# Designs tried in a protein design run: designed miniproteins, single chains. Part 100

Each design is a single chain, and the fold is of that chain. pLDDT is the mean over its residues in the fold that is shown.

## One batch from the design tools (miniprotein)

Design m3479
Fold by ESMFold2-Fast:
Structure m3479 (fold): chain A 82 residues (1-82)
Amino acid sequence: KKFEENIEKMIKRAEELLEEARSQGNEDAIRHAEQAIEDFKKALEYYKKDPNNRENTIKFVAYTLRAIGHLLEAELLLEKAK
């Protein structure tokens, strides 16, 4: 499944950012990276449920978008802390 593979890659990226944030003691970046991981895992959970269920589709999309936002915020915070 292309989407599952993409979400799994994004979770790995968020985990890399979390490790970097922890090494730097960047509390805001830690929080955003942790939230990205959690939201991507929730998105994957809803994606694996019945694909004909409208609520599952809406939640999968919502969690994915929220996770991407947190991932980008973590990246920005770590970039600024160079």
Scores: mean pLDDT 84

Design m3480
Fold by ESMFold2-Fast:
Structure m3480 (fold): chain A 69 residues (1-69)
Amino acid sequence: MVDEYAKKMGEYVKKGFEDKSKFEEYREKYEEYARKMREELRERLERIMPEVEEGVKRIKEAVERLAEE
């Protein structure tokens, strides 16, 4: 579920900015989902490259959204 992991990563980045007192906890969650996504991508790379690209796009969009708005 690449897009689900990308969504979770974006959510925890947003939460980190909203609640700095829990920033470290949210960063750990971000890293946890980043590792899960990496493992999922590696496992499925041969067959699901389009979904991988979509997941990357979602992460990029979430980061750009936080930077711009």
Scores: mean pLDDT 70

Design m3481
Fold by ESMFold2-Fast:
Structure m3481 (fold): chain A 80 residues (1-80)
Amino acid sequence: MSPLQQRHLEILRNSRARLRELLARYSADPQRVAQLQDAIALIDEAIRNGWTVPQFTQRADGRLSPEVVAILVAVSILHS
């Protein structure tokens, strides 16, 4: 609703698009597919609930495996 929330929504949507590209690239690797699906599901939850990027970052660190967090850092959604 606020301009700040709109900017965070745009960042989350862009990050989701990048993760979907990775999902297509690694479709033959079941473990990588599962990790990417978990990351996409959390981003979809964040978008649905209107979370900011900092709120998403906090939830990701608590809910996703270190390997998935590393992927999110690589796509520049999380601060390393």
Scores: mean pLDDT 72

Design m3482
Fold by ESMFold2-Fast:
Structure m3482 (fold): chain A 59 residues (1-59)
Amino acid sequence: SSLDLLREPLARLRALARETGDEALLRALGSVKDQGEVLDAFAALPAEHRAALVAAYEA
């Protein structure tokens, strides 16, 4: 599913945010459990982080 495809990229971004102390990214990524939560988290990200998420998803 689309959620399964996003799980690995989202986990990588969460790990990056924890390592860099990016609290805004951590809050935006939050508790993503379903497609709606993924879309809400994506919309809340700064433009550069949304681009990174898209790139990670496409990888």
Scores: mean pLDDT 60

Design m3483
Fold by ESMFold2-Fast:
Structure m3483 (fold): chain A 71 residues (1-71)
Amino acid sequence: MKKTFVEDIYEQLKKFIDSENLPEEVREKALKILEESYKKMLETTDFDEFMKIVQETDIKLIRLIEEAKKA
């Protein structure tokens, strides 16, 4: 995928993480998930694989945030 497009997705997800006012440990875990996904998105040339990475990242981030809110 084009780097600028992947960077736009990264920035949107980072803003989402920052907007949730998470404990620092949870924020660090969320950013690690995002960084791993960013690397995969840059290496991916197939659009379907790219969308799978984005969807899996969204699910992981939502789950992490919801678990943090329950604690």
Scores: mean pLDDT 79

Design m3484
Fold by ESMFold2-Fast:
Structure m3484 (fold): chain A 61 residues (1-61)
Amino acid sequence: GPEAAARAKEAVVRLASGAWSAREAGRQLEDAGLLSEEEGAKMSVEELGRAAGRALHQLDA
């Protein structure tokens, strides 16, 4: 939904700008239902950025 898309977009922007840590971005994606807690715990910053971008693309389509 639009709220999940907004969270994915924020995660991409804030992770790229360094405003959010990987942990914070992962938590926001988990809250939006776009990422499981187990997946977030295993991801690097680059993997998390790709996951957020993929989620945004899925929600925007």
Scores: mean pLDDT 68

Design m3485
Fold by ESMFold2-Fast:
Parts: structure tokens; C-alpha cells; sequence
Structure m3485 (fold): chain A 97 residues (1-97)
């Protein structure tokens, strides 16, 4: 699946910290469960993680993902609010990063 391919790519990416890899794989797993995951969403999450400063707190990281998940791009499908809330709660719960 695309999610498994992206998780393998993340694991193999030596430019990402272990914390960034864990966060990205967690986000992919959550979005995959929502069944609205596409390649654009994964690439957006990768872009955010790569641009995130090393000093970013767990709270700041969650805020970045909340912005991405709520962002209504012309080319991205809209995520239902209830699924978005579940994804955000799962991110917070899994955020031991």
C-alpha cells in the first residue's frame, strides 16, 4: 500500500531524526485509518516534519499537524470533522515524542 511504502521511505531517510520518523509514521497510521489518506497528504506531512525545528515541543508539533489536517487545499479532499477530531486525539495520545 502507499502508506507502507511511505513508512518504509521514512524509516530509510537518514535526514530525519528518530522522533520525526516516529511522528510521521504515527500520523500516516492515523490518516490511513480515516480512509481519506492520499499521497498529497503524506507529502505535506513530510514537508512539515522536515521544516520543523529541532527545538519544537510536542505541543508545537501537534499544532502543525492540526493545521495540516484542517487545511482545505483546492486539490486535497476535505476530512470530515469527526474523523479529524479522532485523528487529532490519536495524535495527542500517541504523542510521547
Amino acid sequence: SMAEEMKAKIEADSSLSEEQKKLLKTAIDILTRMRNLDREVIEELLSIAKSMPESASAEEQVAYYERVLKYDRESLPKVPEEELERALEDLRRLNAL
Scores: mean pLDDT 58

Design m3486
Fold by ESMFold2-Fast:
Structure m3486 (fold): chain A 58 residues (1-58)
Amino acid sequence: AKQEYVVSIPYSGEIDWQALIQKAKKLGVELLGMSRGENLELYVASDDQAKVDELAKL
């Protein structure tokens, strides 16, 4: 079963959303949602922590 993770990304106003979405698809990480504040928070589901860590390296 997939587990849910929250990934916090420092947000400087510009994010390559297309690259993020494509990377998530390639890794098989499911994007559940996002929230924007001081940082960008991605809510994701994955069967592997290493895949989530790889997504966060953008």
Scores: mean pLDDT 75

Design m3487
Fold by ESMFold2-Fast:
Structure m3487 (fold): chain A 96 residues (1-96)
Amino acid sequence: MEEEIKKKSEEIKKRFENLVDRLYKEHPVITEEQKERILKIIDEAIEKYPGDVDKFVEYVKKQIEADPSLTPEQKALINRALDILKTAVKAKEKAK
């Protein structure tokens, strides 16, 4: 039981960390400093909401929206990608 929650939390964290890395590489509008800040937010979100992708995404979105260093375009890209990943995670849970 605890192992399943830990594994799910680690999978959620790694998926969103990989997403941020891909956004940085594929959309060079995100700076290294912004990437580091987003990764820290991801770490905080997974610690607060282990295994809960809905709460994880909501927390990250709130932190991203509150960050004045991010442009509206950057915020929209990150939020859209988070929504897509949340949908994918939810789809896998339903398939099991």
Scores: mean pLDDT 73

Design m3488
Fold by ESMFold2-Fast:
Structure m3488 (fold): chain A 117 residues (1-117)
Amino acid sequence: SPLLEEGLEFIDDAGSLVEGLLEEMEKSESKEEAQKYGEKAAGAIRQMAEAVVRTMRQLSLADARRLAAHTLEQLERLKKLAEEVGKKENAKEAAEKVIEAIDEAARRVEETLRELS
């Protein structure tokens, strides 16, 4: 469906944005700078989850499952990147906040899928 295709593209675009913010966080020379990029990344992840959940409710169950699966796969990839970025001392606390936002987003997507099943 066109709505599924738009949803998948939106998730890929949002994932690329978060990846770029994680890269800036990794390059940050201070904890304050890293936290600024981390807050933006966490915000983008929360907005992505809200949009995905809203779109899932408008799709057939089969299409909702496909959107959920793609979202969870992207969130897992972003979590691994955030864990790697968090190995840098300046980025550690910011990365922990991003990982928390990813885990909350994943839970919300999974709960919505269970509700629709």
Scores: mean pLDDT 92

Design m3489
Fold by ESMFold2-Fast:
Structure m3489 (fold): chain A 84 residues (1-84)
Amino acid sequence: MKVTVEAIADGKVVGKGTGDSPAEAAERVQLAVDNALKAGVKEGTVRAINEDGTVVGEGPLTNDRLGAARGAHAAMEGAQKALG
């Protein structure tokens, strides 16, 4: 199964990636969050979407690394659960 992870700020996708496994999904979530922080986002959302287009995980994105890591963790847990 594939999962797409998106980092969204101000209604725009500022980072995204796809993964085929739970480990790859976790890496893609971290990459999306890092890209959003480099783009100077203040706050937004990280979400994981499965092959059917269903949102399987979602969390807040903040302009600080700790808040962003918490959002990424929530999205990653949903993605890992969807992949098995």
Scores: mean pLDDT 71

Design m3490
Fold by ESMFold2-Fast:
Structure m3490 (fold): chain A 85 residues (1-85)
Amino acid sequence: MKITKEEIDKLLAELNEAISKGDQARVDEVLAKIEKIVSNIKGLEIEDFKRIYRAISFAPGTFPADLEAKYPLLSLRLAIFSVIP
């Protein structure tokens, strides 16, 4: 089922902050929450989640178009953060 943009925003913000601080314990906690939500997202697989996670964590840039089509709510949120227009 789709999650809200606010829930995605909160989780991504917490994940990004934990990574920036090098807080591995907090990263693990946020990842556990994301994995629970991911298991309920239609068609979203752990491998796709890892691609999303790396895109956000290491180089927040363009979101892969294939993931954008497959996971519209999550990819749209990430694209808003990555693309100005």
Scores: mean pLDDT 55

Design m3491
Fold by ESMFold2-Fast:
Structure m3491 (fold): chain A 107 residues (1-107)
Amino acid sequence: MLTKEQKKEILEKIEKMLDYFLEQAREHLSPEVVELLEEFKEKMIKTLKEAIDNGDSVENIIEKLKSLYEEAIQKLKEVMKDPLEREAVINALKSLYEKIIEEIKKA
């Protein structure tokens, strides 16, 4: 329903949100956890760019992003040994994911 230019603006906003999240992660988390979150960002942005180029429906985009989010959560559970730090990071990622989905729903 939005133009390709408007979808690109939403993509740029999402990329900035992911960049802010990663900046905080680099200051507080181990390199291994940061690498997982950087991979998650790269996969999310790639999926969004491909979906915009292909004219995918909002519903299909959300389904693909949910799959990437669930994969990231599982990898974090495997790598993070401290239960409190793990819960905090997972909750922060969930909050970020929910904000990203709300931005996509505007498309």
Scores: mean pLDDT 83

Design m3492
Fold by ESMFold2-Fast:
Structure m3492 (fold): chain A 112 residues (1-112)
Amino acid sequence: MEAVEILEEALRKAVEETLEASKPLLSEEQYEELKKLLEEFVEALTRAYEALLAGDSESAQAHGRRAEEALRKAKEIARESGEETLQAFEKAFQEALEKHMKPAFEQAQAIL
């Protein structure tokens, strides 16, 4: 669905900007693990949006919880790299989500 594709693209951009901001503060191994968890976050949250649009609240909630767990694990990896890394990660993630997701939700709702 076009609406889900818009949300997924925005979410991928937010994750990519977060990874780019965090990369200089991470080892290569930590970066790859963080990237994997954020990809899981994108997949899970995209499935949650698909379920919500289909009217499947139970599946949406289950996928939402999976996304939340993936993000929590990603923050733990950033934290293991140090307080500066966690701060940079959280700031970049929040700024990227506001920049990309808010307009994407408005655009997706207009198309639906």
Scores: mean pLDDT 84

Design m3493
Fold by ESMFold2-Fast:
Formats: C-alpha cells, sequence, structure tokens
Structure m3493 (fold): chain A 84 residues (1-84)
C-alpha cells in the first residue's frame, strides 16, 4: 500500500459515513487486521466528528501511521474499548 502525497489527499473527494466504513474495511483487509463491525463504526464516527475532511488518503495515512508506530489490531481494539 502506497501512501498518497499531501497534495493528492487535498484533491480527494470527502467520504460519507458508508464510504468511510467500506474504505476502512478494505485497508484493514490489506493490513491483515481484524476489527469488529462495532469497532469500525466507532472509528468512522470518531473520524467524522474530529476531522474536517475524511478521504481514502487520510484513512490510509492514519492506519499506516499506526502500523509504523507498532500498533497491532489487538491494541487498536483495546484503545477503542478504553475510549467507550
Amino acid sequence: MELPSPEEILKEKPLNREEAKETIKKILEELGWNLSEEDIDYIVESLLENSDKVTEGTIKELFLGLKEQGFTSEEIKEAIKNSK
């Protein structure tokens, strides 16, 4: 998976809730991470509430950044649980 440049992200169309959810599912599949539907819905809601613009590139940047920092799917699940 290649990270889009910041310039490419600026040109991307904002995603709605359903598009963001499908994009997250595809990225998680590519990373080999397994999250529940409830966890994915929580991430989508958090992104839409805390981000001015949610695009495929911003979602990719987030998940690749988490992977580069050494996060696993299990640690992401725990972080979501502790945020509820």
Scores: mean pLDDT 76

Design m3494
Fold by ESMFold2-Fast:
Structure m3494 (fold): chain A 77 residues (1-77)
Amino acid sequence: SVFEQAIAAYRQNGVAAAIAVLARTYHLRVTPAQFQDYVQRYRDGQVSPQQILDDAIQRTLAVADPATRRRIAQRIA
């Protein structure tokens, strides 16, 4: 999953590399603090990578302009 790719980037190159993976693939806007919260929940077994991706998409869509929403929809399809 894209979130597992982001975790792999995080382990090798830190939080900025992880955020770049999410932004590059789905145009997601995730802060370093939000990403670290996702990593903690994933490590604790509280959420699956798919649930994290869905949450990140929903949060980005809630604050995104119409052009950004279209780009995300195009990537999800």
Scores: mean pLDDT 72

Design m3495
Fold by ESMFold2-Fast:
Structure m3495 (fold): chain A 93 residues (1-93)
Amino acid sequence: IEDLLKQIYELSKQLPEEVQEAVLETIDAISRLASELIKQGKEEEAEEYEKEQLQKVLDLLQQYLAGKMSEQELLEKLNALKKEIEEKLKELE
């Protein structure tokens, strides 16, 4: 998790401010859901979920930096991921 966050942080420094904000909001949503799972005694599920979602964020940033997607596509995909996480969080709360 720490290594994934470090990689995301280093890559995000190169990105437009709007993208940086979307990344931080998505990471916050991931962290909030992981925290809720921990509160429910699902520590292993929380760790696996957080790793999986952070890897998705990292993959999106790498694809954008490689020129494989536009800024608009990146923002749409980050916002979609955040929405899925927020919907999952509502089910747990």
Scores: mean pLDDT 81

Design m3496
Fold by ESMFold2-Fast:
Structure m3496 (fold): chain A 77 residues (1-77)
Amino acid sequence: SLREEGERLVEELRENPNDEELIERTIEVALELAERGDYEAALRILMEALGLTEDPELVARVVGAILRVIGLQIDAE
């Protein structure tokens, strides 16, 4: 499932927290979850990624994705 894919990507990020490609894939999976209405899983995955990466550029990308998910949730309410 998409949730399971997101959980696996976060586990891979624990081993490689500044891997740009893993961060980008994690963001893609989280945004797909949000588009399907699974905002809780999307935010959980992004918040875990935010806690793992220390690269300022990757941090900015994850924060941007979190804000996008929040915006999608607000628009759906």
Scores: mean pLDDT 86

Design m3497
Fold by ESMFold2-Fast:
Formats: sequence, structure tokens, C-alpha cells
Structure m3497 (fold): chain A 69 residues (1-69)
Amino acid sequence: DEAIKKKLEEKLKEIGLSPQAAQDLAEGLVAQGVTEAEVEEEVERIKKVIDRVPDSRAYARELAAQRAA
């Protein structure tokens, strides 16, 4: 769990998330059962969302909307 969380945090920071946002998302993804093998796929999915909504506030709202759907 910790190794997966750390990898997610680092990759999320690399795609432009703040340290706090990267930590919160990594913790949430690990809680949802994301495995080490799925880390790259999940990060690419999140990167696509960021590319669609470049504002960090809009990005957070987009993720919430996806979970609500």
C-alpha cells in the first residue's frame, strides 16, 4: 500500500498536481484498490482529465463529477 501510494504521489506531481492534491488522490486511489501494475494507467487517466480542465479547481470538480456518474 505505501509503495503504491508513494509511486502515485510522485507521478501525480510530475503531471502538475500540487503535493497536497497528489497525496489526497494517491490515498483515495489506494483505498479504491489500485494495484502497482495499474499506477501508470490511472495516472494517464488523471492526466487526460487535467488536459481537459487546466484549472486545478475545475480539475477537482471534474473528478467529483466522474465519481458521481
Scores: mean pLDDT 70

Design m3498
Fold by ESMFold2-Fast:
Structure m3498 (fold): chain A 100 residues (1-100)
Amino acid sequence: MTPEQLELEVTATMALISMAVAARYTEDEEVRELAREGARVFSELAALASTADLSDPAARARLAELARRAAELARRVAELGSPEGAAALKQAEAALELIE
């Protein structure tokens, strides 16, 4: 595992935890559904990051697609007032910078 792969996996895992916390403790069903989906996408991103060859453009494109989907979900959760969504969005943006 390269240092870049480890940083990406850690970043995605931290965002996963933030979205899982948002889903667990919200009373808003819209926040809960978005946060659960966000946690799923960040989980896929973390799993792919641990096995992906970052020198492969196809692997980087797939990671970027997952990170963009995760960022969109985190942004929507943040816009609904969740601090955990805002934290997950920052992690998703950091993940995109590592992939680009």
Scores: mean pLDDT 85

Design m3499
Fold by ESMFold2-Fast:
Structure m3499 (fold): chain A 59 residues (1-59)
Amino acid sequence: GRPLTPEAREHVLQGARAWLAGNKDEARKHFARALEAEGVDTTGKSLSELFTAVNDLLT
């Protein structure tokens, strides 16, 4: 697959760490930023939809 930008990769990692720590609001913000850096529209997406979109970027 296409490699992620450094910005998107950093936000994916920060989002995953925030999620593991129970900080769902921070996880959401970081996943949205990662997707936006890759040109994906995040408007109106649930946290579950953001997870699916991030997984699609990684696979």
Scores: mean pLDDT 79

Design m3500
Fold by ESMFold2-Fast:
Structure m3500 (fold): chain A 69 residues (1-69)
Amino acid sequence: MVEEVVRLFSERESDELAVKIFTEEAKETGVVDTVTVSRIGSRLAEAGYSPQEILRATSLVNRSVNEVE
């Protein structure tokens, strides 16, 4: 499940750092839930992403989860 979500996200997100952050947080929690999405958003903010870029990335994560579930 987590591996499929990561694959779908990486196919749609060309930003290598965003993919890395998502992959690491998803593997750490073993699920992609609201806590995981919050952690991803925090790490993207620390890496210098704008609020719009964070919203775009987290929306893409949510879409990927919905396609697997």
Scores: mean pLDDT 75

Design m3501
Fold by ESMFold2-Fast:
Structure m3501 (fold): chain A 73 residues (1-73)
Amino acid sequence: SSVSDEELQKEVEESLYLMAEQVSLLSGLSPADAKKIAEMIAKGSPADDIAKELLKAGVPKETVDKIKNGILS
């Protein structure tokens, strides 16, 4: 249970920003698409669902597999 919404919001925003930047760098996705993927990861979406979204965005399968193993595991 959250006791401080402001502190949790800042921590979540920082984590999402770093994750989105990492996804963008690894996949070549735009910052907007990378942020969408980072939000799915943060929400605990299944790795297979995240992989499908990456593939739909045109990310190569090998890169998707690296993201699954590096960020989702």
Scores: mean pLDDT 72

Design m3502
Fold by ESMFold2-Fast:
Structure m3502 (fold): chain A 65 residues (1-65)
Amino acid sequence: SSARLRATVEAAEETARKLAEAKDKQGLEEIRQALRDMARAATDPEVKSLLEEVVKRIEEELAKL
């Protein structure tokens, strides 16, 4: 389950990168919300931290738009 969640985080990072390159504000907001919901539901502190890191990167990209 932890390995699967990490794979999901990696896929989310790649999707967020592509959305940021495309300047897709709506797409970035949607993936940010999905990752926040996942972080809230996460029981593993390490997984929660990884999700929060991706959310912060998305927030940084949104701040540039």
Scores: mean pLDDT 81

Design m3503
Fold by ESMFold2-Fast:
Structure m3503 (fold): chain A 69 residues (1-69)
Amino acid sequence: SLEEFLALFDTDGDGTVDEATRNAILKALLGKTPEEASDEEIREVVRRVAEANGFKPTDEEIDELAARF
Protein backbone atom coordinates (compact mmCIF):
# COMPACT_ATOMS: atom_id res chain seq x y z
CA SER A 1 0.00 0.00 0.00
CA LEU A 2 1.04 3.64 -0.32
CA GLU A 3 1.12 3.90 3.50
CA GLU A 4 3.53 0.93 3.77
CA PHE A 5 5.61 2.40 0.93
CA LEU A 6 5.77 5.80 2.68
CA ALA A 7 6.94 4.07 5.89
CA LEU A 8 10.22 3.18 4.08
CA PHE A 9 11.06 6.92 4.03
CA ASP A 10 9.03 8.29 6.99
CA THR A 11 10.71 6.94 10.13
CA ASP A 12 9.05 9.49 12.48
CA GLY A 13 5.48 8.90 11.18
CA ASP A 14 4.68 12.54 10.33
CA GLY A 15 3.55 11.77 6.75
CA THR A 16 6.63 13.30 5.10
CA VAL A 17 10.05 11.96 4.12
CA ASP A 18 12.59 12.58 6.91
CA GLU A 19 15.27 15.11 5.90
CA ALA A 20 18.10 12.84 7.13
CA THR A 21 16.63 9.77 5.36
CA ARG A 22 16.05 11.75 2.13
CA ASN A 23 19.59 13.15 2.14
CA ALA A 24 21.16 9.74 2.90
CA ILE A 25 19.23 7.94 0.12
CA LEU A 26 19.95 10.57 -2.54
CA LYS A 27 23.65 10.71 -1.61
CA ALA A 28 23.95 6.90 -1.65
CA LEU A 29 22.09 6.34 -4.94
CA LEU A 30 22.82 9.54 -6.92
CA GLY A 31 25.72 11.24 -5.07
CA LYS A 32 23.56 14.39 -4.91
CA THR A 33 21.67 16.59 -2.46
CA PRO A 34 17.88 17.05 -2.90
CA GLU A 35 18.57 20.49 -4.41
CA GLU A 36 20.92 18.99 -7.05
CA ALA A 37 18.65 16.07 -7.97
CA SER A 38 16.07 16.51 -10.74
CA ASP A 39 12.42 15.52 -10.20
CA GLU A 40 13.02 12.60 -12.60
CA GLU A 41 16.05 11.37 -10.61
CA ILE A 42 14.05 11.56 -7.36
CA ARG A 43 11.23 9.52 -8.98
CA GLU A 44 13.78 6.91 -10.12
CA VAL A 45 15.23 6.66 -6.58
CA VAL A 46 11.73 6.27 -5.06
CA ARG A 47 10.89 3.52 -7.57
CA ARG A 48 14.16 1.62 -6.97
CA VAL A 49 13.80 1.71 -3.16
CA ALA A 50 10.18 0.53 -3.42
CA GLU A 51 11.07 -2.34 -5.79
CA ALA A 52 14.03 -3.38 -3.58
CA ASN A 53 11.54 -3.72 -0.69
CA GLY A 54 9.02 -5.79 -2.69
CA PHE A 55 6.62 -3.02 -3.71
CA LYS A 56 5.37 -2.39 -7.25
CA PRO A 57 4.38 1.28 -7.13
CA THR A 58 2.19 2.93 -9.76
CA ASP A 59 3.44 6.09 -11.50
CA GLU A 60 0.88 8.02 -9.39
CA GLU A 61 2.27 6.58 -6.12
CA ILE A 62 5.84 7.41 -7.24
CA ASP A 63 4.80 11.01 -8.05
CA GLU A 64 3.08 11.39 -4.65
CA LEU A 65 6.15 10.12 -2.76
CA ALA A 66 8.61 12.16 -4.88
CA ALA A 67 6.58 15.31 -4.09
CA ARG A 68 7.19 14.61 -0.36
CA PHE A 69 10.96 14.73 -0.88
Scores: mean pLDDT 73

Design m3504
Fold by ESMFold2-Fast:
Structure m3504 (fold): chain A 64 residues (1-64)
Amino acid sequence: MEAAKKAEEEGKKYAEEARAALAAGDSQQFGRHGQRAWELAEKMKAEGDEEAAKAAEKGAISAG
């Protein structure tokens, strides 16, 4: 549960940064923040933490 909360928080942070970049007209930074969120989701999946992986994917979807 704690790992899932941290993953969701990190994903949300990337989503907020991506939205700010998009609002500023910086599509490169938008894609960069979205990519980081998806990389976190894949890392959690590889580690076998399904709840953390789902939380990170949720954040990544919000980013892009």
Scores: mean pLDDT 66

Design m3505
Fold by ESMFold2-Fast:
Structure m3505 (fold): chain A 100 residues (1-100)
Amino acid sequence: SMLEEARRRFRELLAETRARLRAALPEDLADQVFNMLATGVEEALRLLEQGRVEEALEVVRLTADTIIAHVARHAPAYTAVATEIVEEFRRGVEEVIREF
């Protein structure tokens, strides 16, 4: 099903992004950012299961913005690299959502 394929692709994107975060950020910050991304993906999947594609896209964008703001506030030295990783993840997730 399209939902099973989306779940698989999101799991792959999360795993790849977790590795990138762990390589680029301090461990505690990497885990915080990853947990926020995972939570956003779970909400996007919930909306996709309801056929709410546009709202799923909005949740992903808001999640990315919230994470970038969090890093800028708590670890400003890492804002640029975190933004690059988070925006790449956002683009990948949005590509999957747009296939619905």
Scores: mean pLDDT 91

Design m3506
Fold by ESMFold2-Fast:
Structure m3506 (fold): chain A 89 residues (1-89)
Amino acid sequence: MLEELARELEELARRLDYEGLAELVERHREDREVIMLAAGAVAAALAVEEGSHPETPLAKELRELQRELAEGKISPEEAAERLLELLRE
């Protein structure tokens, strides 16, 4: 269920559990909706941590990834691979 998955992603992102996020993305690497939710959740969690500070490079990359995936310029598999690289750095 997408709703249940979104809740799991938000919890992992809130904790900045990059390893848990990477494992979930690996299991769903062909699912565009899951990749979109994971990238969005991490970007949102980073924005909360920064408060009024300038946006991190990671948050910028995550939003660009979501934009490219939403526009169909990148496949879900390519987006998953790029997201995993960002989470493992």
Scores: mean pLDDT 73

Design m3507
Fold by ESMFold2-Fast:
Structure m3507 (fold): chain A 97 residues (1-97)
Amino acid sequence: SIKDIVDKIKSLIESNPLLSEEEKEWFISRLEEAYNIKDPIQSALSLQLTTIALVGEMLVRARQSGDPELEKFADKTIEELNKLVKELVAKLEEEAS
């Protein structure tokens, strides 16, 4: 379900060592706001924009850390996030049809 995908994305944010607690709360809040947009097209766009911002922050933090393990973590997490968001957008587009 759409809710299951959102919960997986939230879990990736909550367990993310690259993000501060404030950043985690902000991204989770933005994700929930995006998911709760009634219009599926606006919801999909908001989710994509939130994910772009999240990916950007993770890349910046990983590169600033100079830690190869954190860079590897960022690459894997970004791949998983992109997959989940693609699945979520596809489901929202089906509801718009």
Scores: mean pLDDT 82

Design m3508
Fold by ESMFold2-Fast:
Structure m3508 (fold): chain A 54 residues (1-54)
Amino acid sequence: SKELEEMYKWLAEKFGEAVADRVMRAYLEGVARGGLSQGVASWTAQVLLEMARS
């Protein structure tokens, strides 16, 4: 979706492609397991905090 594309671009610009790829993989895996993901913004912020520390 357009939101996924924008999320990837923003992540890649701010944190690099490795972080963007990892965040997108986690999101897509969550969607595949649960069907629908809610609170993408909150989820993304939490994952970014974790990745920034790693």
Scores: mean pLDDT 66

Design m3509
Fold by ESMFold2-Fast:
Structure m3509 (fold): chain A 66 residues (1-66)
Amino acid sequence: MTEEEALEELKRAIELIEQGKATPEDFNRADRAGAEAVARGELSPELQEAIERFRKLVKEKFPEGG
């Protein structure tokens, strides 16, 4: 997965979450995309922002409480 692909997946998931249409599968897919990008060290400012926004939305929907 490239940085561009990861950004696309994250933006798609964010849009679905904001529309109230996101499924757990959408969350898992975007989370994997972000995690892979982080693991590769391929983080543009746009991708970092998308990952942060996605994680914030996920915490609001699935507050795991570490």
Scores: mean pLDDT 74

Design m3510
Fold by ESMFold2-Fast:
Structure m3510 (fold): chain A 77 residues (1-77)
Amino acid sequence: MITASEVVTLIDKKEWDKLEKLFGKELAETLVKFYELARKDNPDMEELQKLTEIIIKQSPPDVAQWAQQVLEGFKLA
């Protein structure tokens, strides 16, 4: 089962080919955009929420939970 920590590791190493193989091109691009937004001090919350919804619908439960927790963290700050 693919974990959120594996996804983060692949993004940090810029291993886009592996991400595309695991999730498909469209979801891989969504995961990268989500992670890049989440690293900003002032992310666009509407875009972050939109990307989170896509990840929750299309990703394995562990990856979906990670994305939701990141979004909730920003909403509480």
Scores: mean pLDDT 80

Design m3511
Fold by ESMFold2-Fast:
Structure m3511 (fold): chain A 89 residues (1-89)
Amino acid sequence: APSPEKLKEAQEKLQEGIAYLAKAVEKHPELGEILEKTLEKLGVTWDSPLLEQAQAGKEAAEEALKEFPEDEEVKKALEAFQKAIEILK
């Protein structure tokens, strides 16, 4: 099981990813629907285990990046979610 320190680092990275996605949605409102549909397909809620949330965030960011491949905030969100997953493995 991840240590308390690793859980804290993963939570911080998850929050960074969410914040970057929120900034991307502010610039591209159409991303909101893409993110909602991706999370719905994965069956993950924000009450789910931290690893599952980070994996869902990664897939949502990857889907957003297909629509806006040069968006810097989406790229940073993807990197943050990937780091959260690596910490939790």
Scores: mean pLDDT 80

Design m3512
Fold by ESMFold2-Fast:
Formats: sequence, structure tokens, C-alpha cells
Structure m3512 (fold): chain A 117 residues (1-117)
Amino acid sequence: KVEELLKIALEDKDAEKRAQAILELARLGEPLPVLRAAHWALTKDKSAKVRAAAAEALGRLADQIPAEVILHLLEPALSDKSEEVRRAAIRALEAVNRVYPDERIRALIERARAALA
């Protein structure tokens, strides 16, 4: 149930359960709960696994969420301390660029890839 998955994503002590709840919300195609969970995860969650799952979830809903909203949420993830999170954010931006081809998004992907080299 969407409400229970959102509660798990925001409150569960187990990072694996929080990550799986975020990905399940994305699988259900629920943009508003995913936006809430992803914003909290990317700004507050100490687990790289959870922040990476949030980036992946945003990428999976690239055709259901305005590109500008996804870009604003992913900006911190491109500079995340964890390489796992930075790579997940790049893959999410690649998904956004497939739905909304944009030179700004392409430039952002190239700069982020260069930072991983």
C-alpha cells in the first residue's frame, strides 16, 4: 500500500527497507510519494544505498515528473560523497535526457562523468 511504503521510506531503521520502499513506490508509478521520499532521502538520509535508490526512482519516473523538478532534486546527488550515488544520479539524468532531450542535461551528464574519471 502506497501510504505504508512512504512511511517505511521515511521512518524505517533499516536502510535496505527504506531503499526497497522507494524503489517499490517508483515501480507502482506514484510520482508524488516518490518525490516526497526522494527529496527526504537525498537531503536527510545518511545511507548511500537509500540516496542511490532515490536517484534511481526519479529516473524511472522521468516520463511522469517534470524534468526541472528531477534536476533540482538530483543536483546534490551529482556531488555526493558516495560514488554509488553519483553514478545513480548520472543514470537518472540519462533517463531524463531520453524523455526530454536537452543540451543543459547533456552538459550536466558530461561534467558529472568527468568528475568520476
Scores: mean pLDDT 88

Design m3513
Fold by ESMFold2-Fast:
Structure m3513 (fold): chain A 64 residues (1-64)
Amino acid sequence: PDREAAIRHLREAARLAPEVRPDVEAAITQLEQGDLAAARSALGEVARLAPEVRPLVEKAVAAL
């Protein structure tokens, strides 16, 4: 488990797909608060809205 690695992958996803930046920021906030279930839900939405960053979302989830 590496929350910092997960956050780095998510910030890269937001850089590549700026349209999902609010959803990525919400997921990061949930991770910082320790709510893994809410974070995973938000990350599922990121992958749905921007399929091109799905591999980065999957790396972030794998790092949790």
Scores: mean pLDDT 84

